# Designed miniproteins, single chains, part 110

Each design is a single chain, and the fold is of that chain. pLDDT is the mean over its residues in the fold that is shown.

## One batch from the design tools (miniprotein)

Design m3824
Fold by ESMFold2-Fast:
Structure m3824 (fold): chain A 114 residues (1-114)
Amino acid sequence: SKEEAIELLRQALEIVDRMIEIAKKAYESGKITDEQKEELRRLIAELQRIADKLREMYPDDVEFQALADGLRGVAALAERFLENPSPELAKELITQLESLRKVLEDMIARLEAE
């Protein structure tokens, strides 16, 4: 339903915001803690779950498919960052997450206006 989609998008937005916070702290400090790595792994798994559910709910909707691809894309980038943490990957991750955050906010606003 539309209400379920909005709830999933809001969950994705909260996850993205937390991932941005972790990535920014890692970028500023030049390191990532074991606690932050474990939290980021959990956030990646949740983001992938939401992406898969959106694909299943809206298989023929180009915008939802593109959003699900975006969610999986940043999750994959975050996994690469965890495997080899670097300031360059942290910056790339922040940039992609901030872009995705705007897409999520815009989609939530459009769906709530309907």
Scores: mean pLDDT 89

Design m3825
Fold by ESMFold2-Fast:
Structure m3825 (fold): chain A 68 residues (1-68)
Amino acid sequence: MSLEERADKAIEKARKALRDGAPTEVLESLLQELFRLRDEAYQAGRDDVVARITAELSRLLAEFEARR
């Protein structure tokens, strides 16, 4: 599976968990996965994937904080 495909799946999983009202620990775990994928993309020189994950993390974090 490509890094882009892995990022897309992780993003969709995090969005679904947020929509479904998953527990905070589950959301934190999914956000941690996205941070790890972003680091992997950066190490691989995939600036396109880094930008995509960063934009989605910003949106997901804003939505997550709005729940508090």
Scores: mean pLDDT 82

Design m3826
Fold by ESMFold2-Fast:
Structure m3826 (fold): chain A 62 residues (1-62)
Amino acid sequence: MIEELVEEARKLIEEAEKRAKTLDEQFDVGVIQVVLAVGEVLKDEELIKKAIEMAKELIEKL
């Protein structure tokens, strides 16, 4: 369900925020937050899943 995907994305974004130390890393977190916000407003499950994927990829590189 969309609400469960949003909560998963929020947890991943919060983890990425805690690990982001450089301006570049913080900017990448900000982009993912915008993607999630748009997906949540539009109820677009695929866009929310993209935010989750982007957050996971960022965490792996942090």
Scores: mean pLDDT 82

Design m3827
Fold by ESMFold2-Fast:
Structure m3827 (fold): chain A 100 residues (1-100)
Amino acid sequence: SFVDELVEYYELSEEEKELLYKIYEALSSIPGMSEEDIKRILTLVTMALVNYYKNNVKVEELIEALEEVKKEILETEKNEAYREGFEKAYEIFIEYLKSL
């Protein structure tokens, strides 16, 4: 699966793998969500996670950056399925980050 490819390539933990699978299942349940859009959102979450660990970014700073991305997506994205998917992924990811 694409999640397993991301986990292997970026050497993600079991907890991070569970996070990505939870997001994948949520996105796959949205009518009209394409596999390309699912991969795009999963890649964004993975890159945010990698940058958090690699650059010693504070969790609060990462949450603020993600809130800015969410605002831009909700204001500019015309695809309703992608907006719904991004919001669901955002909620799951923020819950994970607040548990760290």
Scores: mean pLDDT 84

Design m3828
Fold by ESMFold2-Fast:
Structure m3828 (fold): chain A 62 residues (1-62)
Amino acid sequence: MSTGFIHGGSLTKLPRDEARRKLEAAARIIVASPQLSLQTVAIDDAAAEVAALADEALAAAR
């Protein structure tokens, strides 16, 4: 992806079963927020939150 709005790389690494539920909520926040979608510094905040949720979901899925 040339724009790299929401990398997706951090999300795609996770199991779809458990992580998907939490990532969907986090991804909705990123996509719904125009600031985050427009590659602004706010993306770091969203990415950090998604990464934290992903890490937690991954640990729970394990």
Scores: mean pLDDT 55

Design m3829
Fold by ESMFold2-Fast:
Formats: C-alpha cells, sequence, structure tokens
Structure m3829 (fold): chain A 76 residues (1-76)
C-alpha cells in the first residue's frame, strides 16, 4: 500500500541519518548496524504489493549496495 511504502521510507531515512551521524563520530560499528537496518527496510520496500518491477529492482539494488557498504565498515 502507499501508506506502508511511505512508513518504510520514513524508517529508511531515520536509519541512514543515524548511520551517517555515527560514521561522522567515528562509530563504525554503530554506522554499520544502522546502514544494515536501512538496507533491510529497502528490501522490505521492494516487496510492497503493486510496486512496478523496475522500481522493485532498483530498491533491491540499493539495498544490496547499502549492505555491502555496511559490511565494508566492519572490515576496516
Amino acid sequence: SKEKYKKLMEKFKEYVEEGSRRLAEGDLVGASEHFRQGSDVLDEMSKVPGLPKSKSDKLKEKSDTLRGASDALLDR
């Protein structure tokens, strides 16, 4: 639903903002965890019923990219 998609987008923004704040403070573990949670929200958004395949595919791609970036922070 449109409402579910909007709620998930709000959650995604919160995780990215908090992750970016943690990263700026040098908290790599905290940043990684928040970006991973943001990635999970993007994946959930990609599964919202009625979403066009092109939009779903882009959200999955963004989810995978953010997860990879999150994992890289812990391997520094």
Scores: mean pLDDT 84

Design m3830
Fold by ESMFold2-Fast:
Structure m3830 (fold): chain A 80 residues (1-80)
Amino acid sequence: SAAEVARAFEEEFRRLAAELEAGRISFDEFLRRLIERAREVAPQLTPEQRAEVATLLEGLRASSEDEEIRAEIDELIAEL
């Protein structure tokens, strides 16, 4: 279900955030992995859940200095 997919995405987000906090991955690596996962789950989410993911990505985009990552986030948000 969409609810199970959204929960799995939230669990993955928390896991990646913990890896970032522990210094095991860079912020750019965190963003790349999150973008990849968001792209995988987007077709299985409700419009409301996609809007929540878009809001999350917009917030994270503002913290990135990598133009390629920002462009990839913009592309994904347009598809959500």
Scores: mean pLDDT 85

Design m3831
Fold by ESMFold2-Fast:
Structure m3831 (fold): chain A 68 residues (1-68)
Amino acid sequence: SMDQRREDLLTNMERVLQSIPGVTPEQIETLLKKFREELEKAKTLAEVRAIAQKTMNEALDISEKNKA
């Protein structure tokens, strides 16, 4: 079902975000909430891919800004 696919995408995104150095648990939670909200509005695979890429880009930007 689409709900199961959304849950799988959220689980996979959480794992990806946790693997990015310098992103805090609080920042991961914020990114996942936004990702969930955007996924609920997505109707096509292209929209899902765009949302996933946007979330990853935001996490990478946070990682670079938090770089020691």
Scores: mean pLDDT 83

Design m3832
Fold by ESMFold2-Fast:
Structure m3832 (fold): chain A 79 residues (1-79)
Amino acid sequence: DSAFQQALGQAARHMEQGDGQGAQQALRQAADILRQQGSSPEAVQHLLQASDHAGQGDFDGALQHLGLAAEALRRQQLA
């Protein structure tokens, strides 16, 4: 798996454990990876929103923003 997929996997693990701070950190790492790759700014912003929601213990909000990030990546992939 890519570094991005590993960061998302870590975020999912932290959320499963109820660790909002760990999930927040992993999602911020995922956003940083996409930004460094020159990927969709929309996807980066949704990952940062997911991170903020996770840090507040709002895992439903985090998952909504993760879904929006995935859709942005699907639509705006750099060829």
Scores: mean pLDDT 84

Design m3833
Fold by ESMFold2-Fast:
Structure m3833 (fold): chain A 82 residues (1-82)
Amino acid sequence: PEVRVVVAQKVPPEKAEEAAEAAKKAAGVETEIEYDEEKEVLTASAVVDAAAVAEELGLSAATVVRAAREQNARAEAFVEQQ
C-alpha cells in the first residue's frame, strides 16, 4: 500500500535552499519540498510503497504505515506550533 510521509523542520531562510537540496538527495524518491518563509519551516513530503519499505527494513507493512502516521502527526503539530 502507498503511504505519504511528511517531515517538517525549522530552517532559517539563509539555509533553506541548502536544506531543500540535501533533503532531495537524501530521500532517493520523488519528494515535494515546500518552504514557508513566514514560519521558517521546511516541509518535505513523499509517497512510498509501505510493503517495499517494510521488505527493505525487515519490518511489517503495518509497522511502516503506523510509523508514517505518527511522523505525519508530529509534522502537523510542529507546523501548528510555529
Scores: mean pLDDT 76

Design m3834
Fold by ESMFold2-Fast:
Structure m3834 (fold): chain A 84 residues (1-84)
Amino acid sequence: SAEMQERLEELIERIEEALRAGDYASATREAVELSGLVLVHIPSEELLERAREVAEELLKHENPVLRKAAEVLLEFLEEAEAKL
């Protein structure tokens, strides 16, 4: 639904803001929530690409919890893309 696409976009924006602020706990939590939603509410191609870019940025961090959350998000995004 449009409302769920908007929710996915808001989560992506929150992850980006948390990363800029150095708030890795919030970035991790929002990434985990996004992962849970993308298989139930398949993102648009545009949002899928934005989420992938965010996950790749998370993978560059030295924080192992943040990197693990990013790995899980990428796996779920690949599965969601296969359903497009």
Scores: mean pLDDT 84

Design m3835
Fold by ESMFold2-Fast:
Structure m3835 (fold): chain A 83 residues (1-83)
Amino acid sequence: DASNLEYTKEQLIKSVTELGKELDMPELGAAIVEEIRKITSMDQLPALQEPVAALQAALAAGDKEAARAAARALLETLKALTA
């Protein structure tokens, strides 16, 4: 469902943009957004579940360095999916 995929991508882009600002890493946030835009199938989304959960857990713990590491891992996962 193209509408469902577009909605999910928009929500991820919004969340990542906000996280990039929170972590003072707008360039990393922009890079992740660029890779999210390359997603073409809902079947690619489950692979993002664990990296996103790790990022959210680090942010909830107030561990900005762990959150930055998790954000970089998310970018690597996205690049692997869109290669």
Scores: mean pLDDT 78

Design m3836
Fold by ESMFold2-Fast:
Structure m3836 (fold): chain A 82 residues (1-82)
Amino acid sequence: NEGAEAGREAAKKAYEAGSGEESTRAAGEASVEGEKKGIKGSIAGGSAAMAGAMMRTAGSSGEESAEMAKKAGENSAKWAEE
């Protein structure tokens, strides 16, 4: 439930930032996976959403933006484990 809410908010933020559909989905997924790993999903999803939006603004494809969003979420989860 908490992971689902965080995923929804992260996806909404990515969409509003112009990340496109693939980056929005990646942000939501990063949020859910973050919650499973003991990090606040909002942190993982927020990082993913920001990275995806930046890539899309720079003219990257949906796939490239989604990949960067996924990496940003994974890095946030790793940071929280330190």
Scores: mean pLDDT 64

Design m3837
Fold by ESMFold2-Fast:
Structure m3837 (fold): chain A 84 residues (1-84)
Amino acid sequence: LLEQLEAAVRNAEKNLKKGDLRGAISNLMQAAGQLSKLGRYDSQDKVSTYINQGQQYLRDGNNDQARSSLQKGLEVAKKALEEL
């Protein structure tokens, strides 16, 4: 569980760094799922909110805002991981 959350966070950061926003969304969805399994529901909800916001910006063609929202989701997931 923890190792899977760590892998999801690392993969999301890597994909955001290289501009793969769809890959980052997939990895953050995996992180949110792992946070739920760990009982971290508040962190899971926040990550899911930023994923939904990022997906909406991508649908609207606003890649800069999508990246910003996904970066905030990543930061929530990283903080939750550090608190475990």
Scores: mean pLDDT 87

Design m3838
Fold by ESMFold2-Fast:
Structure m3838 (fold): chain A 97 residues (1-97)
Amino acid sequence: SHVEEVRRATEELVAILDKAAAANPDKAGELQRLRDEIVRETEALLEAVKNGDKEAAIEHAKRLSTVADRAAQLVPEAGPAARRLNKATRELIKELL
């Protein structure tokens, strides 16, 4: 399901950011904040979808996309995972429309 695809893509992106934070102490604080924001926005998106709140789901999907893109800019290795997350969220939102 697209919900499972969003969860998987989020887990992959978070794992890459956690590894990058551990390897780069100077950037760890910013990467940990992005990681936490990705988790928070993903949970909010999935809760909105569960509740049929289309407007909230679209808003959290937009925020999640922005944070994922920022993570990919700071950690290029996260690019593929960020793109998978963006695709999965777009497909999930399309099913709500």
Scores: mean pLDDT 88

Design m3839
Fold by ESMFold2-Fast:
Structure m3839 (fold): chain A 77 residues (1-77)
Amino acid sequence: MVEKLLEIAKKYYEQGDYFLAASAVAFALIELGRHELADELFDEVRRYLLGEISEEEAKERLKELIEEALRLIEEEL
């Protein structure tokens, strides 16, 4: 499951779809018991949905968190 989520996340990340990439890495982190980083990803998405930050700001923040998450997940595999 984690490996498939990682593949999906990388695909969406390469396409610039950081919201779907964030969802995929967050679920992979949950499967690995890494809830703290998953919560950070969900909080950035929540802030965007509530209009607290712009789409551009959300994408930049999610990109950084996704890159951190991808590195962590690859180290666990």
Scores: mean pLDDT 82

Design m3840
Fold by ESMFold2-Fast:
Parts: C-alpha cells; structure tokens; sequence
Structure m3840 (fold): chain A 105 residues (1-105)
C-alpha cells in the first residue's frame, strides 16, 4: 500500500542518513521548495532523488554538484529553515512515493 511504502522510506532514511538532523531538515526543505518550481513530475522526482543521495552520502556536494549549481539548490539549503525532522521526512517521503507511483516506477 501507499502507507506501507511511505513508512518504509521514512524508516530507511531516518536510519541511513549520514547528516545531522539540522542539515537533513535543510536538505529536505530545500528539495521540496525546488520541486515546487517544476510542473512536470519527472524533474520533481529527480530533485527529491538528489536530496535522498545527499542524505545518504552525508551531504557530499561533489556527488550532486550540477543540481546544486544549476538550480540554486545550494542556496536553498543554506537558507532553509530548521523544522521538525520527523514531520518533514514524512511529508518528503509521501511526495516521493506518490511521484514514483504517478510515473509507474
């Protein structure tokens, strides 16, 4: 079910992220903000997938430098508010799973 996929992704990201909760919050907020600028689901999913890679690599900017530079993701991360990590993670995971399902992935 959708709820099971969301819960699984939340648990995996909570367990596997290699950033601080503060940095993770900023990455999640920045990715959601940037995704909202795209009308098409494909670039939205790509932005959220990039955020997952940043979380899993401990914020390794070199791995995703092109997204950070080209779309202002770095500036969005630097200026993102620190919010409740668990609430952000659930909102992020739900959007990511819904986009994957919409695209048949």
Amino acid sequence: SLEEEVARLVEELRRLHRTSDEQASKILNAALTLADKFKSPFPQLAVLGTAINLLLTGGNLEAVKSWIDLFGLKDLIENAPVEDFDALLERFARRYVELRRQLGL
Scores: mean pLDDT 81

Design m3841
Fold by ESMFold2-Fast:
Structure m3841 (fold): chain A 61 residues (1-61)
Amino acid sequence: MLEIELVEELGTDAAGRRIYRMRVTRDGAESTIRLAVSSEEELERAKTVVRTALGSPRPRP
């Protein structure tokens, strides 16, 4: 299973983009990523991209 959760809003960078810390859990593996986005719509798109890229880390054996 893949699960992506927004953990925390870290602030804004020098370019005015908002930085979010997100937790990604994949079948017993946890990682944290940071996303820099200029709008809430971009954040939603970024979440979709991450889920798509990591949505099938390994098919069932």
Scores: mean pLDDT 69

Design m3842
Fold by ESMFold2-Fast:
Structure m3842 (fold): chain A 117 residues (1-117)
Amino acid sequence: MEKRRLIIEGLRDGKVTDEMIEAIVEYARELAPELTDEQLEKIRKAIKEMVEKRPDLAPVVILLEGATSPEELEAMLQRLRDVLAAGGNELFLAIPVKDADGRYRALVVVGVRVPAP
C-alpha cells in the first residue's frame, strides 16, 4: 500500500487511520533500523495519543543525526522543540538511538499543523 496515499487520505478526512499509523511506524523502522520493538511501540502509542489529543496536527517522523554525544543530541532536540513551538507545532516523542558507528541519533515524532483544505 502506498504510504503517502494513506497520509493524504487521513488528512483529507481529518482522521489518522490505523493503517496510516502502521505506515509511519514502518517508515520510522526504515529510518532507524536500530530501533527495538519496544521503541517502535512507543512511537505507535505517541502517534495515537497525538491524534486523539491534537486532531489539528498531522504526525511526521524525522531523524536527527550528527550528534557525537548525548548532550549535543539534547541540544539539537531543544532547538527543534523551539522551532516547532514557534509555528504552533509540537514534539511528542524523541527516542535517542546509537548507530553502528557509535554516533548519536534521535527518531522524533512531531505533530505539524496542517491548514484546512
Scores: mean pLDDT 72

Design m3843
Fold by ESMFold2-Fast:
Structure m3843 (fold): chain A 77 residues (1-77)
Amino acid sequence: DTQPLEDVQKSLLDGAKELEKEAEKYKDKNPELAESLREAAKALREAAKADSASSDEVIKAGIELIKAGVEKSIFEK
């Protein structure tokens, strides 16, 4: 179900901040994961700026970017 837009926007911004912090932790030891986390954070920030159209789609895309980064880290390190 659709959440109130203001609540969704706040959650997206908070999530983006956490992903950015996590990316900084991994930038030296797992740059592939760090890059995926930064891309996901950027997607969440863009979703927070959008009107109600497509916010859910961008959130789902951000989650998939994080999953892709995790998959890369399993095989490369």
Scores: mean pLDDT 67

Design m3844
Fold by ESMFold2-Fast:
Formats: sequence, structure tokens, C-alpha cells
Structure m3844 (fold): chain A 95 residues (1-95)
Amino acid sequence: MKFFKAKFTVYPGKPFPKPGDDVYLNGKKIGKIVSVDEEKKTVEVEIDADVEVKKGDKFEVYSREPGEKIGEGVALEDAEEPVVALEEAVNRVLS
């Protein structure tokens, strides 16, 4: 899976996105919101590994309940897979 950070604009009268809300690009569901920062008006998005999102790409967010479009986002970075250079948790279990 890939992750990226985005700036989010809420439509008038709509709530800010919540973790689990659906992310759409060009009418296709590509992923979900995993974290939100209302103060900074930013969100972190998880997408499928085969989907490409680049800095400046625009996407839409749909609330899971009631399933309506609540706003739009702009990617602040290219989507990339998380790389953990040190498996600290695994090393603590195996040592």
C-alpha cells in the first residue's frame, strides 16, 4: 500500500473527513483516509499499491455515513510505500 499527505478543503456545511472515509480519484475509489489534522486542514491517505498519486493531484472524499461527497484534497507529496529501515518491534520479540 502507499500513503500520501494532502491539504483538504471541506465543502460548506460538511464535516471534516474522518479515518475510514473513502477517497476517489476521477470517479474511482482509490483508498481511504487514515488520519486527519483539522487545525492544519491536512489528511493522510492510504491507497492501493498499484495506484499512482503525484504532488498536486486532486481527489475527492466521500463520508462513509451518509455516503456523500464532503470535500476535495490536493496531494502535497507523491504517494509512496512506507519503508521501515529498522524492524525494532520484531527485533524486540526475536531477541
Scores: mean pLDDT 75

Design m3845
Fold by ESMFold2-Fast:
Structure m3845 (fold): chain A 64 residues (1-64)
Amino acid sequence: RREELVAVRRASAELLKEALEEGAKLNRQGFRDPSIREENGLKGAKIVQEAVERAREAEAAARA
């Protein structure tokens, strides 16, 4: 159980890091083009939120 939880947390942390980097990239694109700024901001936030939810689900499954 604990070994699985540690592995899941490490994998989830890496995915969350990638999601944050993608969100930052989308925000920079929106800063350069105001017409897509709101859309890119929402898309970036959704990517990070989905990564957090996946991490929570994976941890819950590993604890069960």
Scores: mean pLDDT 76

Design m3846
Fold by ESMFold2-Fast:
Parts: structure tokens; C-alpha cells; sequence
Structure m3846 (fold): chain A 106 residues (1-106)
């Protein structure tokens, strides 16, 4: 589903898993990756998991990156983090992809 919708908009999908010592480290990692401040990272909670998100785009016509992070607390106090990176040829293409993907999830 995700990959099929991404392909229609020229969006590439990359998924990786990492372990962080704290949620603060995960937020800092995402902020650094997107060239943002940690306080500008959107933080939410869905289905008992912590969800972080951020978008990087230098202009409407330049390549855009959206990173979605899901964090799960482990028994040793560390966080297992799934990082999904979406790369689009333009911010407009990323927006179109995200709208179609949200519609498909409903």
C-alpha cells in the first residue's frame, strides 16, 4: 500500500530500526537529520506509541523529505525506534502523496 502510493508520486520509501537510550535522543536525531530544532519536531501519540514527524524542503520545487518515527519503550528503558523516510522530487509531490496515503488509511 504505502510503496504503491509512493511510486505514483515519485516518492521513495526507506525504513530502518534503531535503538536509542531515550526519547530525547530520538527527537534530537530526527531534528539533526531534518535540519530543524528539537522543539520544532511534531510529537504525537497513537495506539500507545509515541510518533514523531518532520518535513524538510528548501523550496516548493526542490526535493522534499518527510521522516516519520515510531518509538516503543523497551523493558531496559531504551527506545526501539522505527524510522520511515519519504523522499519526494518536490514539496508538492510529497503533499500529494501524503494526502493519498492518509485517504487510503481511512
Amino acid sequence: MLEEIAARHGVTVETEKKIFESLEEAIRYLAERLGMKPEDIEVGETDGEIVLGGVRADSPDSPAEFVLVKAKKLEDGKYEVEIVTLRAPTAGALGDFLRDWEAARR
Scores: mean pLDDT 72

Design m3847
Fold by ESMFold2-Fast:
Structure m3847 (fold): chain A 84 residues (1-84)
Amino acid sequence: MEEYARALERVAEGLRENKDDPLAVETQAALGDMVLALAIRETEDPELREKLEQLRDGFHAAVEAGDYDKAIELLREAAEVLRE
């Protein structure tokens, strides 16, 4: 799932560059969530799907808390997981 991994890395960079712009943050967060949801849907491995769902839940919690550094880390972890 290299395409989803690269998309998550691009969103992580977008969040990193735009942390001070609320509209850009909301846009990147929505895109990251969409990519995670698509990756979960395409995953046939139950263990990988469960890990991606946990990462998505953590991403939502980090965004809600305004912890964008943690949100970026979780997107990067999801990208690494998708390359395995």
Scores: mean pLDDT 85

Design m3848
Fold by ESMFold2-Fast:
Structure m3848 (fold): chain A 58 residues (1-58)
Amino acid sequence: SLRDEAIAALDAGDYARALELVRELSRTDPLGAVGVYIYASEHEDAAVVAAIRAALEE
């Protein structure tokens, strides 16, 4: 799923890919996009979390 791909991108440190997937999820699966944001808030730096939050607001 796109959610699992976004989480895998975060785990790999591929933040550009993760942000692209979060933007796509925000349009097709908003609940999945929020799930990625929650995952990031537990595992990533504040800057990465802020970038994901900004992507959700697009």
Scores: mean pLDDT 83

Design m3849
Fold by ESMFold2-Fast:
Structure m3849 (fold): chain A 73 residues (1-73)
Amino acid sequence: METKTIEIEEELVVPASKAEEVAEKLREGAKRAVETLRKNGAEVLSEELEVKVEKEGDKATVSTKLVITFAKP
């Protein structure tokens, strides 16, 4: 079966107090993006979202990696 994989990586620096909210919103955004692809006719075989939060003092780095694999026609 022929497949295509796309990877989307983002890194955001946010206030430490907002890190959990931002992480949750990024998870929701990723879910909506995959749903949009499916609605537009993409056969999504797998989806993987990794969200990492690293707190340093009053700030946090939120890193995301979304890997989507879908079937080629």
Scores: mean pLDDT 80

Design m3850
Fold by ESMFold2-Fast:
Structure m3850 (fold): chain A 57 residues (1-57)
Amino acid sequence: MEEKLEEAKKLIKDNDPYNVGKGVQILRELGYSVEEIQKLLKEAGLPAPTVSPPAPA
């Protein structure tokens, strides 16, 4: 189980949009809360996702 967490952290650290998405998905599958995911993203130097984005395009 810790192996999946380390894999997700590694993907997020790569700073590649596809890999970041995969890492977040793995964390959600592992049952991590939104707060924990945001903390990991901030530690990797990425902006925390918004709860309700104003508009896409």
Scores: mean pLDDT 69

Design m3851
Fold by ESMFold2-Fast:
Structure m3851 (fold): chain A 68 residues (1-68)
Amino acid sequence: SAELEALAEELKRRLVESGLASEESAETAKRLILEGNVTVALVIRKEAEEAGDPETAEIARKIVELLK
């Protein structure tokens, strides 16, 4: 869906900008999310919460809700 694609792109951008992931790792996470891999989104949500990045965690949460 267009919403999932937009959220996955925003998540990729934030992961790179925050230093939680390299450009390559963030692109892989985006691809896996678009393929329906909910586990990747759950892992990213946890990592963002532990890093104190509530905005990135909220984007990951929205992706999880769209994939379930």
Scores: mean pLDDT 88

Design m3852
Fold by ESMFold2-Fast:
Structure m3852 (fold): chain A 82 residues (1-82)
Amino acid sequence: MVEVEDGEEIETKTGKVYVKLVKHISPGEEKETYVATVFDEETGVEAIAVVVAPSSVSEEEAEKEAQKAAEELLKEKREELA
């Protein structure tokens, strides 16, 4: 497993789901990897999205993209279970 050296966890409740953002920074690269996990309290379903952003993209912008991707995956999983 790759070590996470620097990063912050951001937990956000959106409706009935929680979004947890975890950063994964690869040493020596001009890119940062963001991992967003969305957990649906009602169904217990989790969706994990991985977004790779250039260092030129702001941290806030990259976190929003990761959150959006995770929410879209969760929506897709909900539709498969319905």
Scores: mean pLDDT 59

Design m3853
Fold by ESMFold2-Fast:
Structure m3853 (fold): chain A 113 residues (1-113)
Amino acid sequence: SMKEEILEDLSNLLQRLFGLDPETARRLAELILEEGLKRGFKTKGELIAFATARLLELGFGSVTGIQLALRAGALDQARRLLAKGKDNIKKIPNIGDSEKAALAALEAQLAAA
C-alpha cells in the first residue's frame, strides 16, 4: 500500500540520515505519517512534503523535533537534537525567552529519562 511504501522509505531515510536503529526509525516514521494523515494530507506528494518538514525539524534540533524523537522513544537522538538545538540557539540573535525555556524543560525531561 502507499502507506507501507512511505513508512519503509521514511524509515530507511531516518536510519541513513540520523543513524537510528530500524525499530526506532520505524516508530518515528509511523509518528510522522500519523501526524500528516491527521492534518488531512492524503496524497503521496503531500505526505512526503510534510515528512520533509519534520526531517528538517529533526535535523535542526527544534523543540518540535526533540519532542517527536522523545515520543518515538529515540532517547539518544533526542539528546543529540537537544545538544544541536542548544548550539543553534547560541547563534540566533533575538531568540525569544519562550524558546529558551522550552529547551530547558526538554533538557530536564531528558535528564529524568
Scores: mean pLDDT 77

Design m3854
Fold by ESMFold2-Fast:
Structure m3854 (fold): chain A 86 residues (1-86)
Amino acid sequence: DELIEKVIELLEEMIEALRAGDEERLAEKLQRLAELLSQDPELAKKVLQIMQESGKEVYEKYGKTDREAQIEALERAIERLEELRE
């Protein structure tokens, strides 16, 4: 699915922005993700659920919401989304 590949690419770009400490770039990528997800409400629900579950798992494991925890949550979300890719 072309749409899920673009979602994965945006999440990878968000990780790069987080590592660079580039808040403006991160905000831009978040807007692009929202626009992309608006094209498929069913996929949007699934992506948001995966992101929420990944964030919860990282918080439960480390008790942190810092930059490194956010990066790990996004990396876990990418792995789960790749399982949905054909």
Scores: mean pLDDT 81

Design m3855
Fold by ESMFold2-Fast:
Order: sequence, then C-alpha cells, then structure tokens
Structure m3855 (fold): chain A 95 residues (1-95)
Amino acid sequence: DKEFNEAVHRAVHVATHGTPAEAGAAVEELARLAREKGLSAGDVLSALNAIGRGAIAGGFDEATVQKTLAAAAGADADGVIAQLEALGRALRAAA
C-alpha cells in the first residue's frame, strides 16, 4: 500500500528528526490509516518496529519503545494498532 508506506516513511523521519508534536501526530495518522485500510498485524508491527528504531535514533527512551514492542508481539491487528497509538502519545509527551 503506497499511502501507508509513505506515511511510515514520514513517521520514521519525524520520529528521528522532528519535534515531539510532529512525531506523535505522524504516528497517530499512521494508526488511523492502518485501521481504515484493515492492515494485517504483521504490516502494522513492521511499521511499529521501523518507527521505534527511528525514535531511538532520535534520542527517545529505548525502554519505552521496547515495552511497546513487547506488548505488540503476538497481538492481533487491533492490539498492534493500540501499541502504535501508545507510542504516538509517548512521543508527543516527550520533553
């Protein structure tokens, strides 16, 4: 899905280089697109892993990312999307 892949690329970029508000907003939009398009748990988990790596590279707390990834492991699509939303909120709240 081109739209979803472009949104993932944007979310990774802003998680690494953007402001907390930009990162949170981009990840929240990605969660909305995943839900709207009915994406698989695997596709959303792949996106979550990419965003998590980008966030860590940008200086975000690695423990928070690892907690989110652990909670998403073995979850269904809705469960993985919930963890993507949780990461988005955590990124937005970063000082």
Scores: mean pLDDT 85

Design m3856
Fold by ESMFold2-Fast:
Structure m3856 (fold): chain A 90 residues (1-90)
Amino acid sequence: SAREVALLTLEALKELFKNPAGRKYIESRYDFYKEVYNSLSPDKQKKIKELVKEVDEELAKDELFLYEAAYELSRLGEIRPEIREFLEEK
């Protein structure tokens, strides 16, 4: 399902974020990820926060992880319409 793919994507991002080289790369893109996140609708921002919280409640409070997660899920939605529709659900 779209939900399962989104959650698996977030689990993979969590493992990358735990890796020092991965985290350094993500930190280097902070401003870019933040701009993407701020361009999203409030409903989509809320949906992404809820998904991140399901994976890890503490990471849902980490702005860097939240912004990266939002960017990667949005990109996945561009190539998979079912994920785009899932992220836009009320």
Scores: mean pLDDT 84

Design m3857
Fold by ESMFold2-Fast:
Structure m3857 (fold): chain A 120 residues (1-120)
Amino acid sequence: SIAEENIISALEEAKKKLEELKKEIEKSDLDEEFKERVLKLADQTIKAVEELIEAIKNNDLKKVEAQTKELKKILEELEKLYKENKEKLSEEAQKIIEELIKIAYQVYKLGEMYIELKKK
């Protein structure tokens, strides 16, 4: 459907932005331990988005639900990590992490939208 094609297109665009943002994080002046944790969560988000795209293309609703739940867990971990470290971050670093959280939230919502679309 056009709605499914739009969700896939939005997920592919989000994945591209995540890959670009990951490169910015790698080049940033973030604390090494914090940087490693953020990069791990960015990689997990990229993988979950790739799995979500494949699941949608295969009409695998159970796999879409599983990856959407995984994205929610990643989002909650990113938000917690950001909240615990925000006061130690430069303004530029804060913007990068906020952008990562924003994209993670967007792909989580796209998964939820697909699930809702299939229930109708």
Scores: mean pLDDT 88

